# Ledger of designs, part 19: designed miniproteins, single chains, continued (4)

Each design is a single chain, and the fold is of that chain. pLDDT is the mean over its residues in the fold that is shown.

## One batch from the design tools (miniprotein)

Design m12635
Fold by ESMFold2-Fast:
Structure m12635 (fold): chain A 80 residues (1-80)
Amino acid sequence: MVPQPLPFDPAQEAAVLKAIGELAELLNDPSLTPDEKVTAINRFVTQYPGAFDGRSYMKIVFEALAGEEISEEYLKSLLL
């Protein structure tokens, strides 16, 4: 049985959206290594557990490792 996802609190959503913008800038920095980008993703999910489901998390990690451009809008589209 899949539990119903919890809705974002408005204050929590505002903090997450700000952190998403910062993460997007980091993930699109061509001077950063894939390892540094994965570290940034892991820091984000540690700070905001449940912001992404497991599939969305894997997509973001895979795109970062592949060197794909990751927009802020793309990251927001993956939020629960």
Scores: mean pLDDT 75

Design m12636
Fold by ESMFold2-Fast:
Structure m12636 (fold): chain A 98 residues (1-98)
Amino acid sequence: MSERERFLEELEKLFADPEIAPLRFGPSLEELQENPDFLKIIKNPYSLDLIRELVEKGEISAEEAREMLRQMIEDVLKVWKGTKLEEIARKALELLES
C-alpha cells in the first residue's frame, strides 16, 4: 500500500471517531465570538476535509498533509487549552502519530 493510501486510511479512521469529528469543522461561531483573538493565534484555517481533498487530488503529498494536520492540531491546542476541545485535539494527534 502506498504512503498516500495509508494516510487516507488513517484520515478515515480519524473521521469515523465521533469525539474527533468537531475538528473537521473548526470552532463554532459561538466559540469564535467568545474568543475574538482566536484568528490571531491560528496561522492557518483548520479543516480536515480540505487536507483530505488536497491529498486525494494529488495536490500535496502525504508527508505535507501530515505536517499540515500536526500544525492545525497544535494551533487548536494553543487556543483551546484547558477545554474539552484540547482533549479531542490530543486524541487526534495520538491517532496520527500511532
Scores: mean pLDDT 64

Design m12637
Fold by ESMFold2-Fast:
Structure m12637 (fold): chain A 75 residues (1-75)
Amino acid sequence: MELSPEQRLALEGILVSLLGRRDSISLAEFRAAAEKDPSLSQEDIDLFLALLKEADTDGDGRLSREEAQALLQSL
């Protein structure tokens, strides 16, 4: 799935902001951060969460820094 340049920048910005302080983030933490961004629609947030859920290899609702980096390189 190909994101628009604006969607990719928003996704990368949120992930970098959250992961820059931690080794992993929860999908709930990502959703909370995305919901605070007034430029993102609910459809954008749902799309991002679907991509993160696919990147979550162990299915525990968390995304590691390595999984996030791999996801961003695949977009």
Scores: mean pLDDT 78

Design m12638
Fold by ESMFold2-Fast:
Structure m12638 (fold): chain A 99 residues (1-99)
Amino acid sequence: EEEVRKKIQEALDKAKAAGATSLRVTIEALDEEGNVLGTFEGTVPVTTSAEDIIAAAHRAAKLAEKKTGKPVTSVRVRVEGLDADGNVVAEAEGTLPVK
């Protein structure tokens, strides 16, 4: 969690420095074998914090578990910084366990 939080924060700082106006966040809920149980995607303001993204990842894991009836053991989070034209100017990816 701490390493993923730091990685997300570094990506957010890089995105802001590169002129990103929004963030595309992709969250994949994974079972213990690494199978994708659900994919969630959204665009959020570049002012969104790393803590907000991690909280969203935990909520997505719970939602995927409820919808599929299968246990979620981890989530893969991908954050892409987008400029005003929709170009990716920064990105980071990490997998965090959920308990």
Scores: mean pLDDT 79

Design m12639
Fold by ESMFold2-Fast:
Structure m12639 (fold): chain A 92 residues (1-92)
Amino acid sequence: MEEEVKKAAIELLKKILELVKEGKSLGEAIREAVAELTEKNSKEVVEKAVELVVKKLIEKGLLERDEVSGGIRPLDVEDAEKKIEEVIKELE
């Protein structure tokens, strides 16, 4: 499970990076990448991989958690592609 979650998180991040490079917003890229990951993996692996990716993207300042709703909000950040690449390298 742990290795499967890490592998799924890396795949999710690589898909997000690809979509952002193609000109999609970070929010659109995350939504599309999660949908694709869900087709290939169990619900438990997807949920844990998404939690790991969200945590890492918050640490890089690309996402913010709302204190009241607990909802995740994408931030408009310069060098988003570079920061996503850094997260991928940290997980590999």
Scores: mean pLDDT 77

Design m12640
Fold by ESMFold2-Fast:
Structure m12640 (fold): chain A 78 residues (1-78)
Amino acid sequence: SQPSPITTDQQVIDSMATMAERQGQDDVAQQVRNAPSFSQAVSILVQNGQINIVQQMQSIMSQLGQNDWVNIMNDGIS
């Protein structure tokens, strides 16, 4: 029984939104949490100049071997 090996799209989205909220970007955080897909959440962050949040999450996901999310984040940054 392992409590946290599974990360869902919504958990990653919520983590990125929390990072935006901690930077005082509450409206960006709300838009990210309400995004209909992970790809759109990444796009919202990039469009609002929050590329650093995407890069931090990409680094974390890469260390966890979660390459699918890493690829989506790379595409959103590019």
Scores: mean pLDDT 77

Design m12641
Fold by ESMFold2-Fast:
Structure m12641 (fold): chain A 101 residues (1-101)
Amino acid sequence: MSEIERAMEILDELEELFPWYSNLPSLEVYPDWKKKVKNPISISIIKQMIENGEIKSLEEFKAKVLTMIQNVKDYMPKDSPEYHAALEFERHFNTLVERKA
């Protein structure tokens, strides 16, 4: 399996389990997201980066997913459901990367 095929499989599984990460957060709900988050990224953006050749390896893919997780952790309060969802996403992502390697 190529690194890119593996990245796409991981991304599809993550999108199925965590569909709220498919797109950037709503600016009506989080108007400061773009101002506070320097590297806005979503599953849809990562898919586009894979398709246009900006992500060429599993390592580059991992970096983009970790950036997406970190953005939520930096923006959301630690006691929020969104912060807890980011921790669950991170645990699941680490398991998929390590166990399917």
Scores: mean pLDDT 79

Design m12642
Fold by ESMFold2-Fast:
Structure m12642 (fold): chain A 95 residues (1-95)
Amino acid sequence: MPSLEEVEEEYLERIIEVRHDPEKMEELGREIMDDTMEMAKTLPPAMAMQMGRVGYILVTTADVLANLAKRGVKLSDEEVRKLYEDIKKRNLRLM
């Protein structure tokens, strides 16, 4: 089974690849939600909660990036990773 860090990195790389295509980003966001929910069903409760949080942070990042792409905003790979880390930190603070 992939680690939480492996799942996070694989989806984040895919988000970076489609960062300028809002339609593909919206499709990827739905795929991440479905995949993380399915993975959570097979995990112990504590790991399922962590998987749900990772999925939520990735989906939130994809939604923000889809809206930026629709406005023609161009972000570098580093800017996408920084946005993800900022969203992750805010999500952890709200717990």
Scores: mean pLDDT 82

Design m12643
Fold by ESMFold2-Fast:
Structure m12643 (fold): chain A 66 residues (1-66)
Amino acid sequence: MLLDPATATTAIINLYILNNGIASSNEILQALAELGFTISDDTVTLLVTDAAKQKISPANYAQALL
């Protein structure tokens, strides 16, 4: 069963936080694929880049998206 987009977004951001703000698109994509998600590399990069560009923690970014 596919998880909803909010859950997918939270999973991406939690992975970024878990890696101390250091996560490659490939690592994020691999972890999500293992959880049954198929999210484009562009979407993952966009979310991580946007959080970094706004200089907010990924946790705060997750709350703003949810």
Scores: mean pLDDT 57

Design m12644
Fold by ESMFold2-Fast:
Structure m12644 (fold): chain A 71 residues (1-71)
Amino acid sequence: MMVSEESRKQVLAALEAFFPPSATSEPVPESTVLKLLQLAEKDGDAALKALYALITANPAARNALVAQLRA
């Protein structure tokens, strides 16, 4: 499924604005990334809260998400 470039930009901007670079990069499952982008399409606030929860649980996901969203 394709998600809009706008939702990718929104999540990427939040990652760069609110989360510092992680020391390591741990891949996030594609299904988790897709769910996050789908949330951003429907509810940006819910997507931002989900992003905070994800990065808080696994800070290494920050660099992996940035790389995945830029690809």
Scores: mean pLDDT 76

Design m12645
Fold by ESMFold2-Fast:
Structure m12645 (fold): chain A 92 residues (1-92)
Amino acid sequence: LSEAEAQAISEAAAALATERLLAGEPLEAAARAAADIAISQLPPEEAAEARAWAAANPRAVVEAVAPPVARRLAEATGRPFEEALAELRAQI
């Protein structure tokens, strides 16, 4: 995967992860479930590559999803992005 493709997956996963977080799921569970759903929307060969990478790098998946989730939470709550990001990183 290119960095641009990884970023697009992270943004799609962040939208889903934000919904799951607001429903009361912990960040790690929400991020991993959302990432799997986002990856499933890729062509089969790219999805297989992305899933292999995610399985090998579970912490990196959560870390990649946290900033775009923090941006969405900051926009929704009116809080600064840096404060939202720090709160999410405290869960990792």
Scores: mean pLDDT 76

Design m12646
Fold by ESMFold2-Fast:
Order: structure tokens, then sequence, then C-alpha cells
Structure m12646 (fold): chain A 55 residues (1-55)
């Protein structure tokens, strides 16, 4: 849903800002799953993006 999409978008931007290609990829997956309505998978991928960023 919209929430998962926004979280994924935020993770992509954070990955770009911090030059973490891994975090950017996980953020893109979170955005895509959020757009597909799978907010649970979106949250999982956003969490992985955060781990890649060291948070």
Amino acid sequence: GAHGKRMGEGAVEAGRALRSEEAERYGELGQKHGEDGDDEKAREYVRKAGEALGV
C-alpha cells in the first residue's frame, strides 16, 4: 500500500545519500512490494535497507 511505498522511497533516497547500493536496492524492493499492496514484505525489505545502512 501507500505506506510501504513511501517507506521504500525513503530507503532508496537514504541509500543514495549515503552511497549504499545495497540499501538502495532493498529500498527499491520495499517500494515495489508496497505498491503491490504487500506492506509486510515492504517492511521487511526496508528493515534490510536499514541494516545495510548500519541502523
Scores: mean pLDDT 78

Design m12647
Fold by ESMFold2-Fast:
Structure m12647 (fold): chain A 113 residues (1-113)
Amino acid sequence: HMTPEEVIEKVKALIDYFKKAVKEALERGLSPEELIELVKELYQITKDELLRIADAAGLSPETKEKILKILDEFYEKVIEAIRNLSREQALTEIDKIADEAKKKIVELVKEGL
């Protein structure tokens, strides 16, 4: 059985990986279309891994649904930033979006609801 600390660390690592991959692609000058495709792929990978972590931690179906909702909101905000902002603005905004998502998911995991 995973400890709450291990679950939190793995969740943070997943969001940080997503953030790093998108930021590196932005810095390399990928097109908005290429970035959106990358974000969709990262979203699917992150969703699958979060569900595996949640299952291993014994989190309730209700907590899993709340986590998925936060991840969906995170995904939509990242896509919006890519579509509407300059590369420099998107880099800053993605950091903020990722930090907000990490905070919300960590709070849910700690509650175990």
Scores: mean pLDDT 84

Design m12648
Fold by ESMFold2-Fast:
Structure m12648 (fold): chain A 83 residues (1-83)
Amino acid sequence: SAAFRAAATARVVAVLSRLLPEAFADREALTRAAEEVVGTYSDAELALALPHLEHRGFDTSEGARLAERLQREVYVRVAELRA
């Protein structure tokens, strides 16, 4: 749903802003990147990934791998938007 996707985008922005504040200081670029990247994932993939956005990287579950991929894709997209 649109509400679920909006909540997912807001959570990605909030988590990455806290974990890597210097890399994601441009809140407009981060929000746009998060919206675009979240848009490429299914609701099922997002439901698996979202609980793992704050994990420490020792978890090798599908959700943890999806969260790592999503975070990496947002990082790359922020860099592209700021170039």
Scores: mean pLDDT 79

Design m12649
Fold by ESMFold2-Fast:
Structure m12649 (fold): chain A 74 residues (1-74)
Amino acid sequence: SLAEEAEKYAREQGLSDGEAILTAHIAEKLNVPPEEAVEITRGLLARKPHPKLVELIQPMVDGGRAGAAALAAA
């Protein structure tokens, strides 16, 4: 699964067991490749906004806004 692949990749990149589990959850929940999930995890650990995290979340936020607007118009 994507989660298992991301967890394995994170461990190979030297992340701790907890960080690897977090990376697997991010990969599965956001449906992103292992490499991107690791970068998101590193961004969270550094407490810095990661550009890819913003880009990844933005379509979901925009989709939610569009859905809310459509619902309000009904």
Scores: mean pLDDT 69

Design m12650
Fold by ESMFold2-Fast:
Structure m12650 (fold): chain A 63 residues (1-63)
Amino acid sequence: ISDAAVARIAERFGLSREQARELAELLLEGIKNQSSEPAERAAERFGLSPDQVTAAGVLVYLS
């Protein structure tokens, strides 16, 4: 995932760049494994709504 995508996620969701990278890595894991479990863990860890997790996943996919 690109640093630009991590920066966009951080700005959009009020996360640090480190937290945004961790979120992006969890979402990439879910995409690679065709599993919703990493997205659920991300929602719990970062206090994000399902809609926010979906939006972050789109940003990761477009990277």
Scores: mean pLDDT 77

Design m12651
Fold by ESMFold2-Fast:
Structure m12651 (fold): chain A 88 residues (1-88)
Amino acid sequence: AVEKAMEAAKLAARAGIEAMKRTGDYTKGTGAALLGIGGYTNAYFLGDAKTAGRDAARGAELALEVDPENEVAKEGLKLGKEAEKLAE
């Protein structure tokens, strides 16, 4: 669960940066990147896969609102939801 949450969080952060570059929406892209970074920190330092997975999924969803075709965001959303379910 923790490893999957860390992977999802990295994907959410990358998706946020990609969304900013492709669309110029720095507000939502920054929000997605920060949720990914926060999720990674929660998984890595606290072992909280549930919070990390949830935050990664929310970040990926935010990136998809800006860039709906972003494959990194789609993968991050899937892995984030899986990590949250595994941690329950």
Scores: mean pLDDT 78

Design m12652
Fold by ESMFold2-Fast:
Parts: structure tokens; sequence; C-alpha cells
Structure m12652 (fold): chain A 94 residues (1-94)
């Protein structure tokens, strides 16, 4: 399912971020390419791309602190998941 695929992408980024900034950057870039290749509603695509940009900024800001970067990325993942759930709920009502 789409949600399962998004959760898999986010988990891969989070796990990479716990290892290093370099691993996180690679995981984010791979996730961006996968998102661009998915047949997604435009609003969901925009939310995902925005989340990936925020994650890149976090990794750059905390390049020497993987634990802090991972914690901030987890927050972005949580916020993004809630936002996507709200958008999918809205589409069911339309």
Amino acid sequence: SLIDKIEELFLRIYMAATRSAEAAREAIEEARKEVEGLDLPEEIRQVLLEALERMEEIVERHADDPALAAAEIARVISETAKRIQELLEKQKQE
C-alpha cells in the first residue's frame, strides 16, 4: 500500500540518520527519487518533498550529532505522517 511504502521510506531515512550524516543524505536522495516516481496526489507529493527538504536541513545542521539529527527527523516523520493522514481522510470525504 502507499502508506506502507511511505513508512518504509521514512524508516530507512531514520535508521540511516542514526548511523551518519552521509548515510542520511544518501537515504533522503533515494527517497526523493522514489517519491518522484510514485503516482501520488499532488498535495501528498508536495508534503513528502517538503518533509525530505526539512530532513536534509536537519542533517546539514547536525552533521556531527547523529543522535540529535535522528531525533529531529523522527519529529518531522511524525508531523508528516499526521499531515498525510489528514489529506487522505479529506479525499475520502470528497
Scores: mean pLDDT 84

Design m12653
Fold by ESMFold2-Fast:
Structure m12653 (fold): chain A 78 residues (1-78)
Amino acid sequence: SDLDGAMELIDRALKAAKEGNAEEVQKIADEFEKKYPNLESVAAALRMAANYAKQGKFDEAIELLEKAKRAVEDLKAG
């Protein structure tokens, strides 16, 4: 499903953030926005996480990505 694909991208962004890879977090945020324009709030969270990662604030990036993941899980459950 589209939501399964969205979840996979968020999991990849979480892995990149945990590895300290800000460039990969940004790349995934850009890919998410292009593939899932209807998930505007989730895309915005990924963009904000990428901005934190660029500043070396990986803990804040991870927190936002985990919130984005929960939002997609809630959409799949409903």
Scores: mean pLDDT 87

Design m12654
Fold by ESMFold2-Fast:
Structure m12654 (fold): chain A 90 residues (1-90)
Amino acid sequence: MAKVTGVKVVATGEDFAVVDVTVEASEAGTYTLVIEVNGEKVGAAQVHIPKGTSVLGVGVAGAKVGDEITVILEKDGVKTGEGSATAVAS
């Protein structure tokens, strides 16, 4: 299974953020990546995660400096990982 081992905000704009999500997977697979801003779901996408450690670049629309960005990783309706970070000025 895959888990989230880190979330880092790498850029914050007027109405968006970009986050680097570090994931560790025991085997390759397809997951659903869910994004929340201040506890509100703003997006979800299917992502393929390779075996081992990888970094996923994720764009988050509607995020502003000071917002809490939460990343949730799910497989077949089961949460496998979660992480969060606060959007910071770039």
Scores: mean pLDDT 82

Design m12655
Fold by ESMFold2-Fast:
Structure m12655 (fold): chain A 86 residues (1-86)
Amino acid sequence: SLAEQIRNAHELALAVVRGVDETIKLLKEKGHELTPEDIEKIRELSPVMVKELQEALAKMMEEAGVPLSSMTLEELLERATAEELA
């Protein structure tokens, strides 16, 4: 279902925000076989993905009139997920 796809996408985004180890753990729990090269790519790309998510969430919350300075990236992502699934 679309709701399941949205939940899976936001679960991955939340793991990315939490860090490399959480991202690797989630991918393995979802049945992805990660090579050492895949793990190194995740480590390399993780800071870029966090920054892109931060910028996207900041823009979304600015448009919604939410004060960004009072929320962490994890809190912003959880709020966005809740609103999208509501």
Scores: mean pLDDT 70

Design m12656
Fold by ESMFold2-Fast:
Structure m12656 (fold): chain A 103 residues (1-103)
Amino acid sequence: SASELAALLEYVLGFSPEEAEALAARIPASVQDDVADLIRALADPTTPLEDVLARIDALAKRLGLSPEDLARLKEIARRRRAGELSNKEAALEVLDIVLSSLE
């Protein structure tokens, strides 16, 4: 739900409740849970990379993402796992790609 995604954005990214609610509302209801699940998986070091990549594939299919944007999301996951991106940086880059795909 939008409320669940907003709560996660507040917790993970440090957004205000108002900022988190506004951002969550911009994401279609059909993919809100997929976005939330991906952000949680990126934050959790115990989640296998293969499971994170599977969540990216599912989200990309639902959003109709280009092969280029799919590759960008998978690179974010790999860089996060390698410690090259913070949890906050990875989540922000995912949100940017998702929101940009919505035009």
Scores: mean pLDDT 84

Design m12657
Fold by ESMFold2-Fast:
Structure m12657 (fold): chain A 55 residues (1-55)
Amino acid sequence: KVVEGRLIEGGSAAYPGEIVKVETLDREVVKGKAILPDGVHAAPLSSIVKVEVIE
């Protein structure tokens, strides 16, 4: 299950495959594995990223 949201937790940046927290458009906080586009090595805080939700 993949969701898109604003990065709110993960130090100053999230790396591909890192477990991070994002805030969705509905203001729900979800924890998941960061999915970054190929060639992107880090996403700063407040960036919109896709995450694979972990149960």
Scores: mean pLDDT 73

Design m12658
Fold by ESMFold2-Fast:
Structure m12658 (fold): chain A 57 residues (1-57)
Amino acid sequence: SMMDAEELRKLLEKLKEDKEKYEKAMLAISDAAVKKVKNDRNKAFGLKDVIDILKNL
């Protein structure tokens, strides 16, 4: 949704202020996406999943 996209942008902008946190976040997102594809190739990985990962870091 548009609200989720805006929340994601704000989270990423804050993370970009700290290169180490940003790199850790990108790695966590990449790892989660790969795991979802490996377990079920038809399962969608979307904005809600990314936001949830970033909030739990």
Scores: mean pLDDT 72

Design m12659
Fold by ESMFold2-Fast:
Structure m12659 (fold): chain A 68 residues (1-68)
Amino acid sequence: MGSEEEARRAAEGARAAADSPAAAGTANWQMLKIGGDPELARRGWELAAAGDGEGGARLAQESALSAA
């Protein structure tokens, strides 16, 4: 079940992925599964796929925080 603690941990994990586009893409995919903002997660995945790990991780973090 969702909780503010779950959303907080997801946001922290997403932020840690900033230096790796592959990790940022995975973080955004996980945000889609846990009920984060799907539009932010999709955009973050697209940025990560284009090689922008920092942008992708930022959007994953914002997606996770929207679920809190």
Scores: mean pLDDT 75

Design m12660
Fold by ESMFold2-Fast:
Structure m12660 (fold): chain A 62 residues (1-62)
Amino acid sequence: PLPVQYEVGDVVQALVDGTYNGLTFKKGDTFTVLDTNSYGWLLVQDKNGNTGWVPRDWVEKL
């Protein structure tokens, strides 16, 4: 799909279950965007303070 524009401070929701780049998430989990890169990745933080890089395609902007 066409990439969505993401910004630092956005709240995103996981579209899939998984463990990726050391971050474990379930569909419906919410994260705060801490950083973005030009490769299609987001640095996100969960409600427990865990951080990790995830592909943009695996999350949805709330």
Scores: mean pLDDT 76

Design m12661
Fold by ESMFold2-Fast:
Structure m12661 (fold): chain A 98 residues (1-98)
Amino acid sequence: MSEEELIDKLQEVLKKMTPEEKEAFLRAIDAINKMLYAKTPEEAERYAREAVEIAKQLKSPEGIELLVDIAEFAAKNAKDPAIQEALRRVVEELRKLL
């Protein structure tokens, strides 16, 4: 999936969410983004847990599917193998919520 396709899906999914779900969804994206800038594997694992716990609060299957797409995109772009593995684990945990 291209970055442009992700941005388009993000806009469509956010329009269907309640304000509370939108805030939770954006916090989950922020946690995934922070994993990419993590300085240690422990820090990456902390943000991974945060992203999954926030995602459990989402009632929208479309929102969870989009978080999977975002986490997979992040994993492909991560240069640190430890961060790639942490992001792959986030993808697996998010898929269990579907």
Scores: mean pLDDT 80

Design m12662
Fold by ESMFold2-Fast:
Structure m12662 (fold): chain A 82 residues (1-82)
Amino acid sequence: DLLRRANEEISNFRSELEKKQKDLADELYAEALRAFREDPDRGRELYLEYDYASGSGGRFDIGQQTDKKEKEIMAELEKLLS
C-alpha cells in the first residue's frame, strides 16, 4: 500500500524534525539565559529570537517543512502510478 508507506514516511520525517528543532530551541534558550547575565539587552534579543523562531512560521515551526515533504512524497507517488 503506497499511501500507507507515504503516510509513515511523512510521520517519521515529522518526528525526526520535531526532535531536531527541540534540540536547537533548547540550545538557543540556554544561550539566551547565559547571555542575559552578561548583557541583558543581548540576552533579551536572543530570547525574542527563540520566541519568534518557536512560533508559527518561525524556523523551529515544523509545519511548512512537513508540508513541503508531503508534496514531494505525493509527487513521487504520482510518478510511480503513471
Scores: mean pLDDT 74

Design m12663
Fold by ESMFold2-Fast:
Structure m12663 (fold): chain A 95 residues (1-95)
Amino acid sequence: MAKEKARAVLEAARELAAKIPDPALAAQVLREAERVAESIEAFEEYLEELSKRKLSENEKIRIKEMEELLNRPAAEIVEAVRDEVLGLRAQAAAL
């Protein structure tokens, strides 16, 4: 599941990037989407390790956040990444 979700996120990111006229913005969105995909793949390995012991409060929060991410459509995840990148660029331009 997570490997399939990571692939779907990367595919959605490529489609969205193709619609972005600014090559620098398109490249940044792709890089951030790749980081999200890597986090999704790493999460399955993390869950296997956590199954061997009692969970901390912080670990329970992280699991819940990742489960929510995995239940979201890949297109929605990529749109959120684009919006975050745009927000960071706007903050940089205002300074």
Scores: mean pLDDT 76

Design m12664
Fold by ESMFold2-Fast:
Structure m12664 (fold): chain A 120 residues (1-120)
Amino acid sequence: SELEKLKKELLELVDKLIELHDKFLLAKTKEEAASILKQYIGLIKQTIELAKEIRKLLPEELKKKMDDAISVMEKVKEELEELLRNIESYSLEEAKEKFSKLFDKFMEAVGEIMEAVEEA
């Protein structure tokens, strides 16, 4: 089904997000961290667009749960874009801590989307 196809694409994006998160935590310089963060924000944007496509295929009862999850994802995207703009004002350790907290929030929102898909 179309929903099964989009679910597979979501899982593939999640795997890439996890890989970039691991690379960010191993970054030795702010330049490396900024480069990885740019790639990560790109994948987050793709994941949000995919979530919006999934939302179109779900029954009305699940759309509020999707809207709430997408809202969290959009906010995380904005906070990551702010981190990237201001990366020079943070130590590398502070940037990694902020990134990990935002990663956790994003993954929680992805979990809500996956839960809505399983209920459909």
Scores: mean pLDDT 90

Design m12665
Fold by ESMFold2-Fast:
Structure m12665 (fold): chain A 92 residues (1-92)
Amino acid sequence: MEEFWKKVTDEEIKALYNIYKEILKDDPVFQELMKKLLEALKNGNEEEVNKYIDDIIRNISIYMFIPLEELPDYFIEKLKNVILEDAKKQLE
């Protein structure tokens, strides 16, 4: 796992999110968090958008069996941007 994180690219972060999104597609917690994120985006509530993105990342980290604090900051920021992009596409 440590060697994996040292070599992770932006494209791999996006691919990882897509894998976990597929795994979590029927997870009630993930569905509820995504619904709340979409609602916050519709309302223009930036604080709630950031909160729900952070909650989604925490939920993904649980499924990865990696403590959130062990994920590099650059990985968290890139994953946050990928989730935001995906949520915006769902509003189209």
Scores: mean pLDDT 76

Design m12666
Fold by ESMFold2-Fast:
Structure m12666 (fold): chain A 99 residues (1-99)
Amino acid sequence: MAAEKALKGAEYALKGAKSEGQKSAAKAAKEGAEAAKKAEEKGYTKEESLRASMMGGVAATAGGMAYTSDGDSEGGKSALEGGNSAAEGGRAAGEKGGV
């Protein structure tokens, strides 16, 4: 659920991205969301889940910065929420698979 929402948010942000920074942030958010989704579905090892969480966190930060820089409130917010959901998905997978 969270990873799917993250992926949708990242895709929306990518469509709304006008600058190179916004596009980069949205793409990072999408990659983070995909990593978190794989972690949730596959039951990644603790190391893989940690990597997915970090990718999601980076994507969330990048999305937030792009939103602030370019004023795309809807696209940027979606990317930020997407990245946060991806980071949570990776963490949850790590706790279930690694613990």
Scores: mean pLDDT 59

Design m12667
Fold by ESMFold2-Fast:
Structure m12667 (fold): chain A 89 residues (1-89)
Amino acid sequence: MAEEEARKAWEELVEMYKNGVPIEELLKKAKELVEKGEPLMREVAAALIAGILYKLGADDEALRREAEARVRNEQDAADFLIEYLEKLL
């Protein structure tokens, strides 16, 4: 099920972060999830990218794009992932 695949992808990203993988590698992994084209995978990847960029202060455009898309469809999911990533960072 796509939802469980999204959860697995998120857990893999979290484990990579805990193992000290550089943020750049996490961003590359998240971009791969976006390329898969699955809606939930794209949401997980977009939220992770936005959260990482927000903490690094690197790219407000990604965060704005994320917020606008999610507010209309799945705001709570995006906010949850960003908040969760913030606790990890």
Scores: mean pLDDT 58

Design m12668
Fold by ESMFold2-Fast:
Structure m12668 (fold): chain A 74 residues (1-74)
Amino acid sequence: TVTLKTIGLAFFNSGLELAKQGKYDLAIAKLKAALEVLDDEGKAKAYKNLSKIYEKQGKFDESRRYAELAKKLE
């Protein structure tokens, strides 16, 4: 619903802000929380950002997995 989407977007935006601060583990936790309540469009955006954060951490297998999950929702 609109209410759940609003909550999901709040977690998503918090995750992006933490990632900008280099707080990657906290950013991942917030983006994963957002995935619990986001629709497919929001999940695709969250998966893309998770992929990028994992790449910055050198976790290339996780990065690739989340990139493919995002692509499947588009």
Scores: mean pLDDT 84

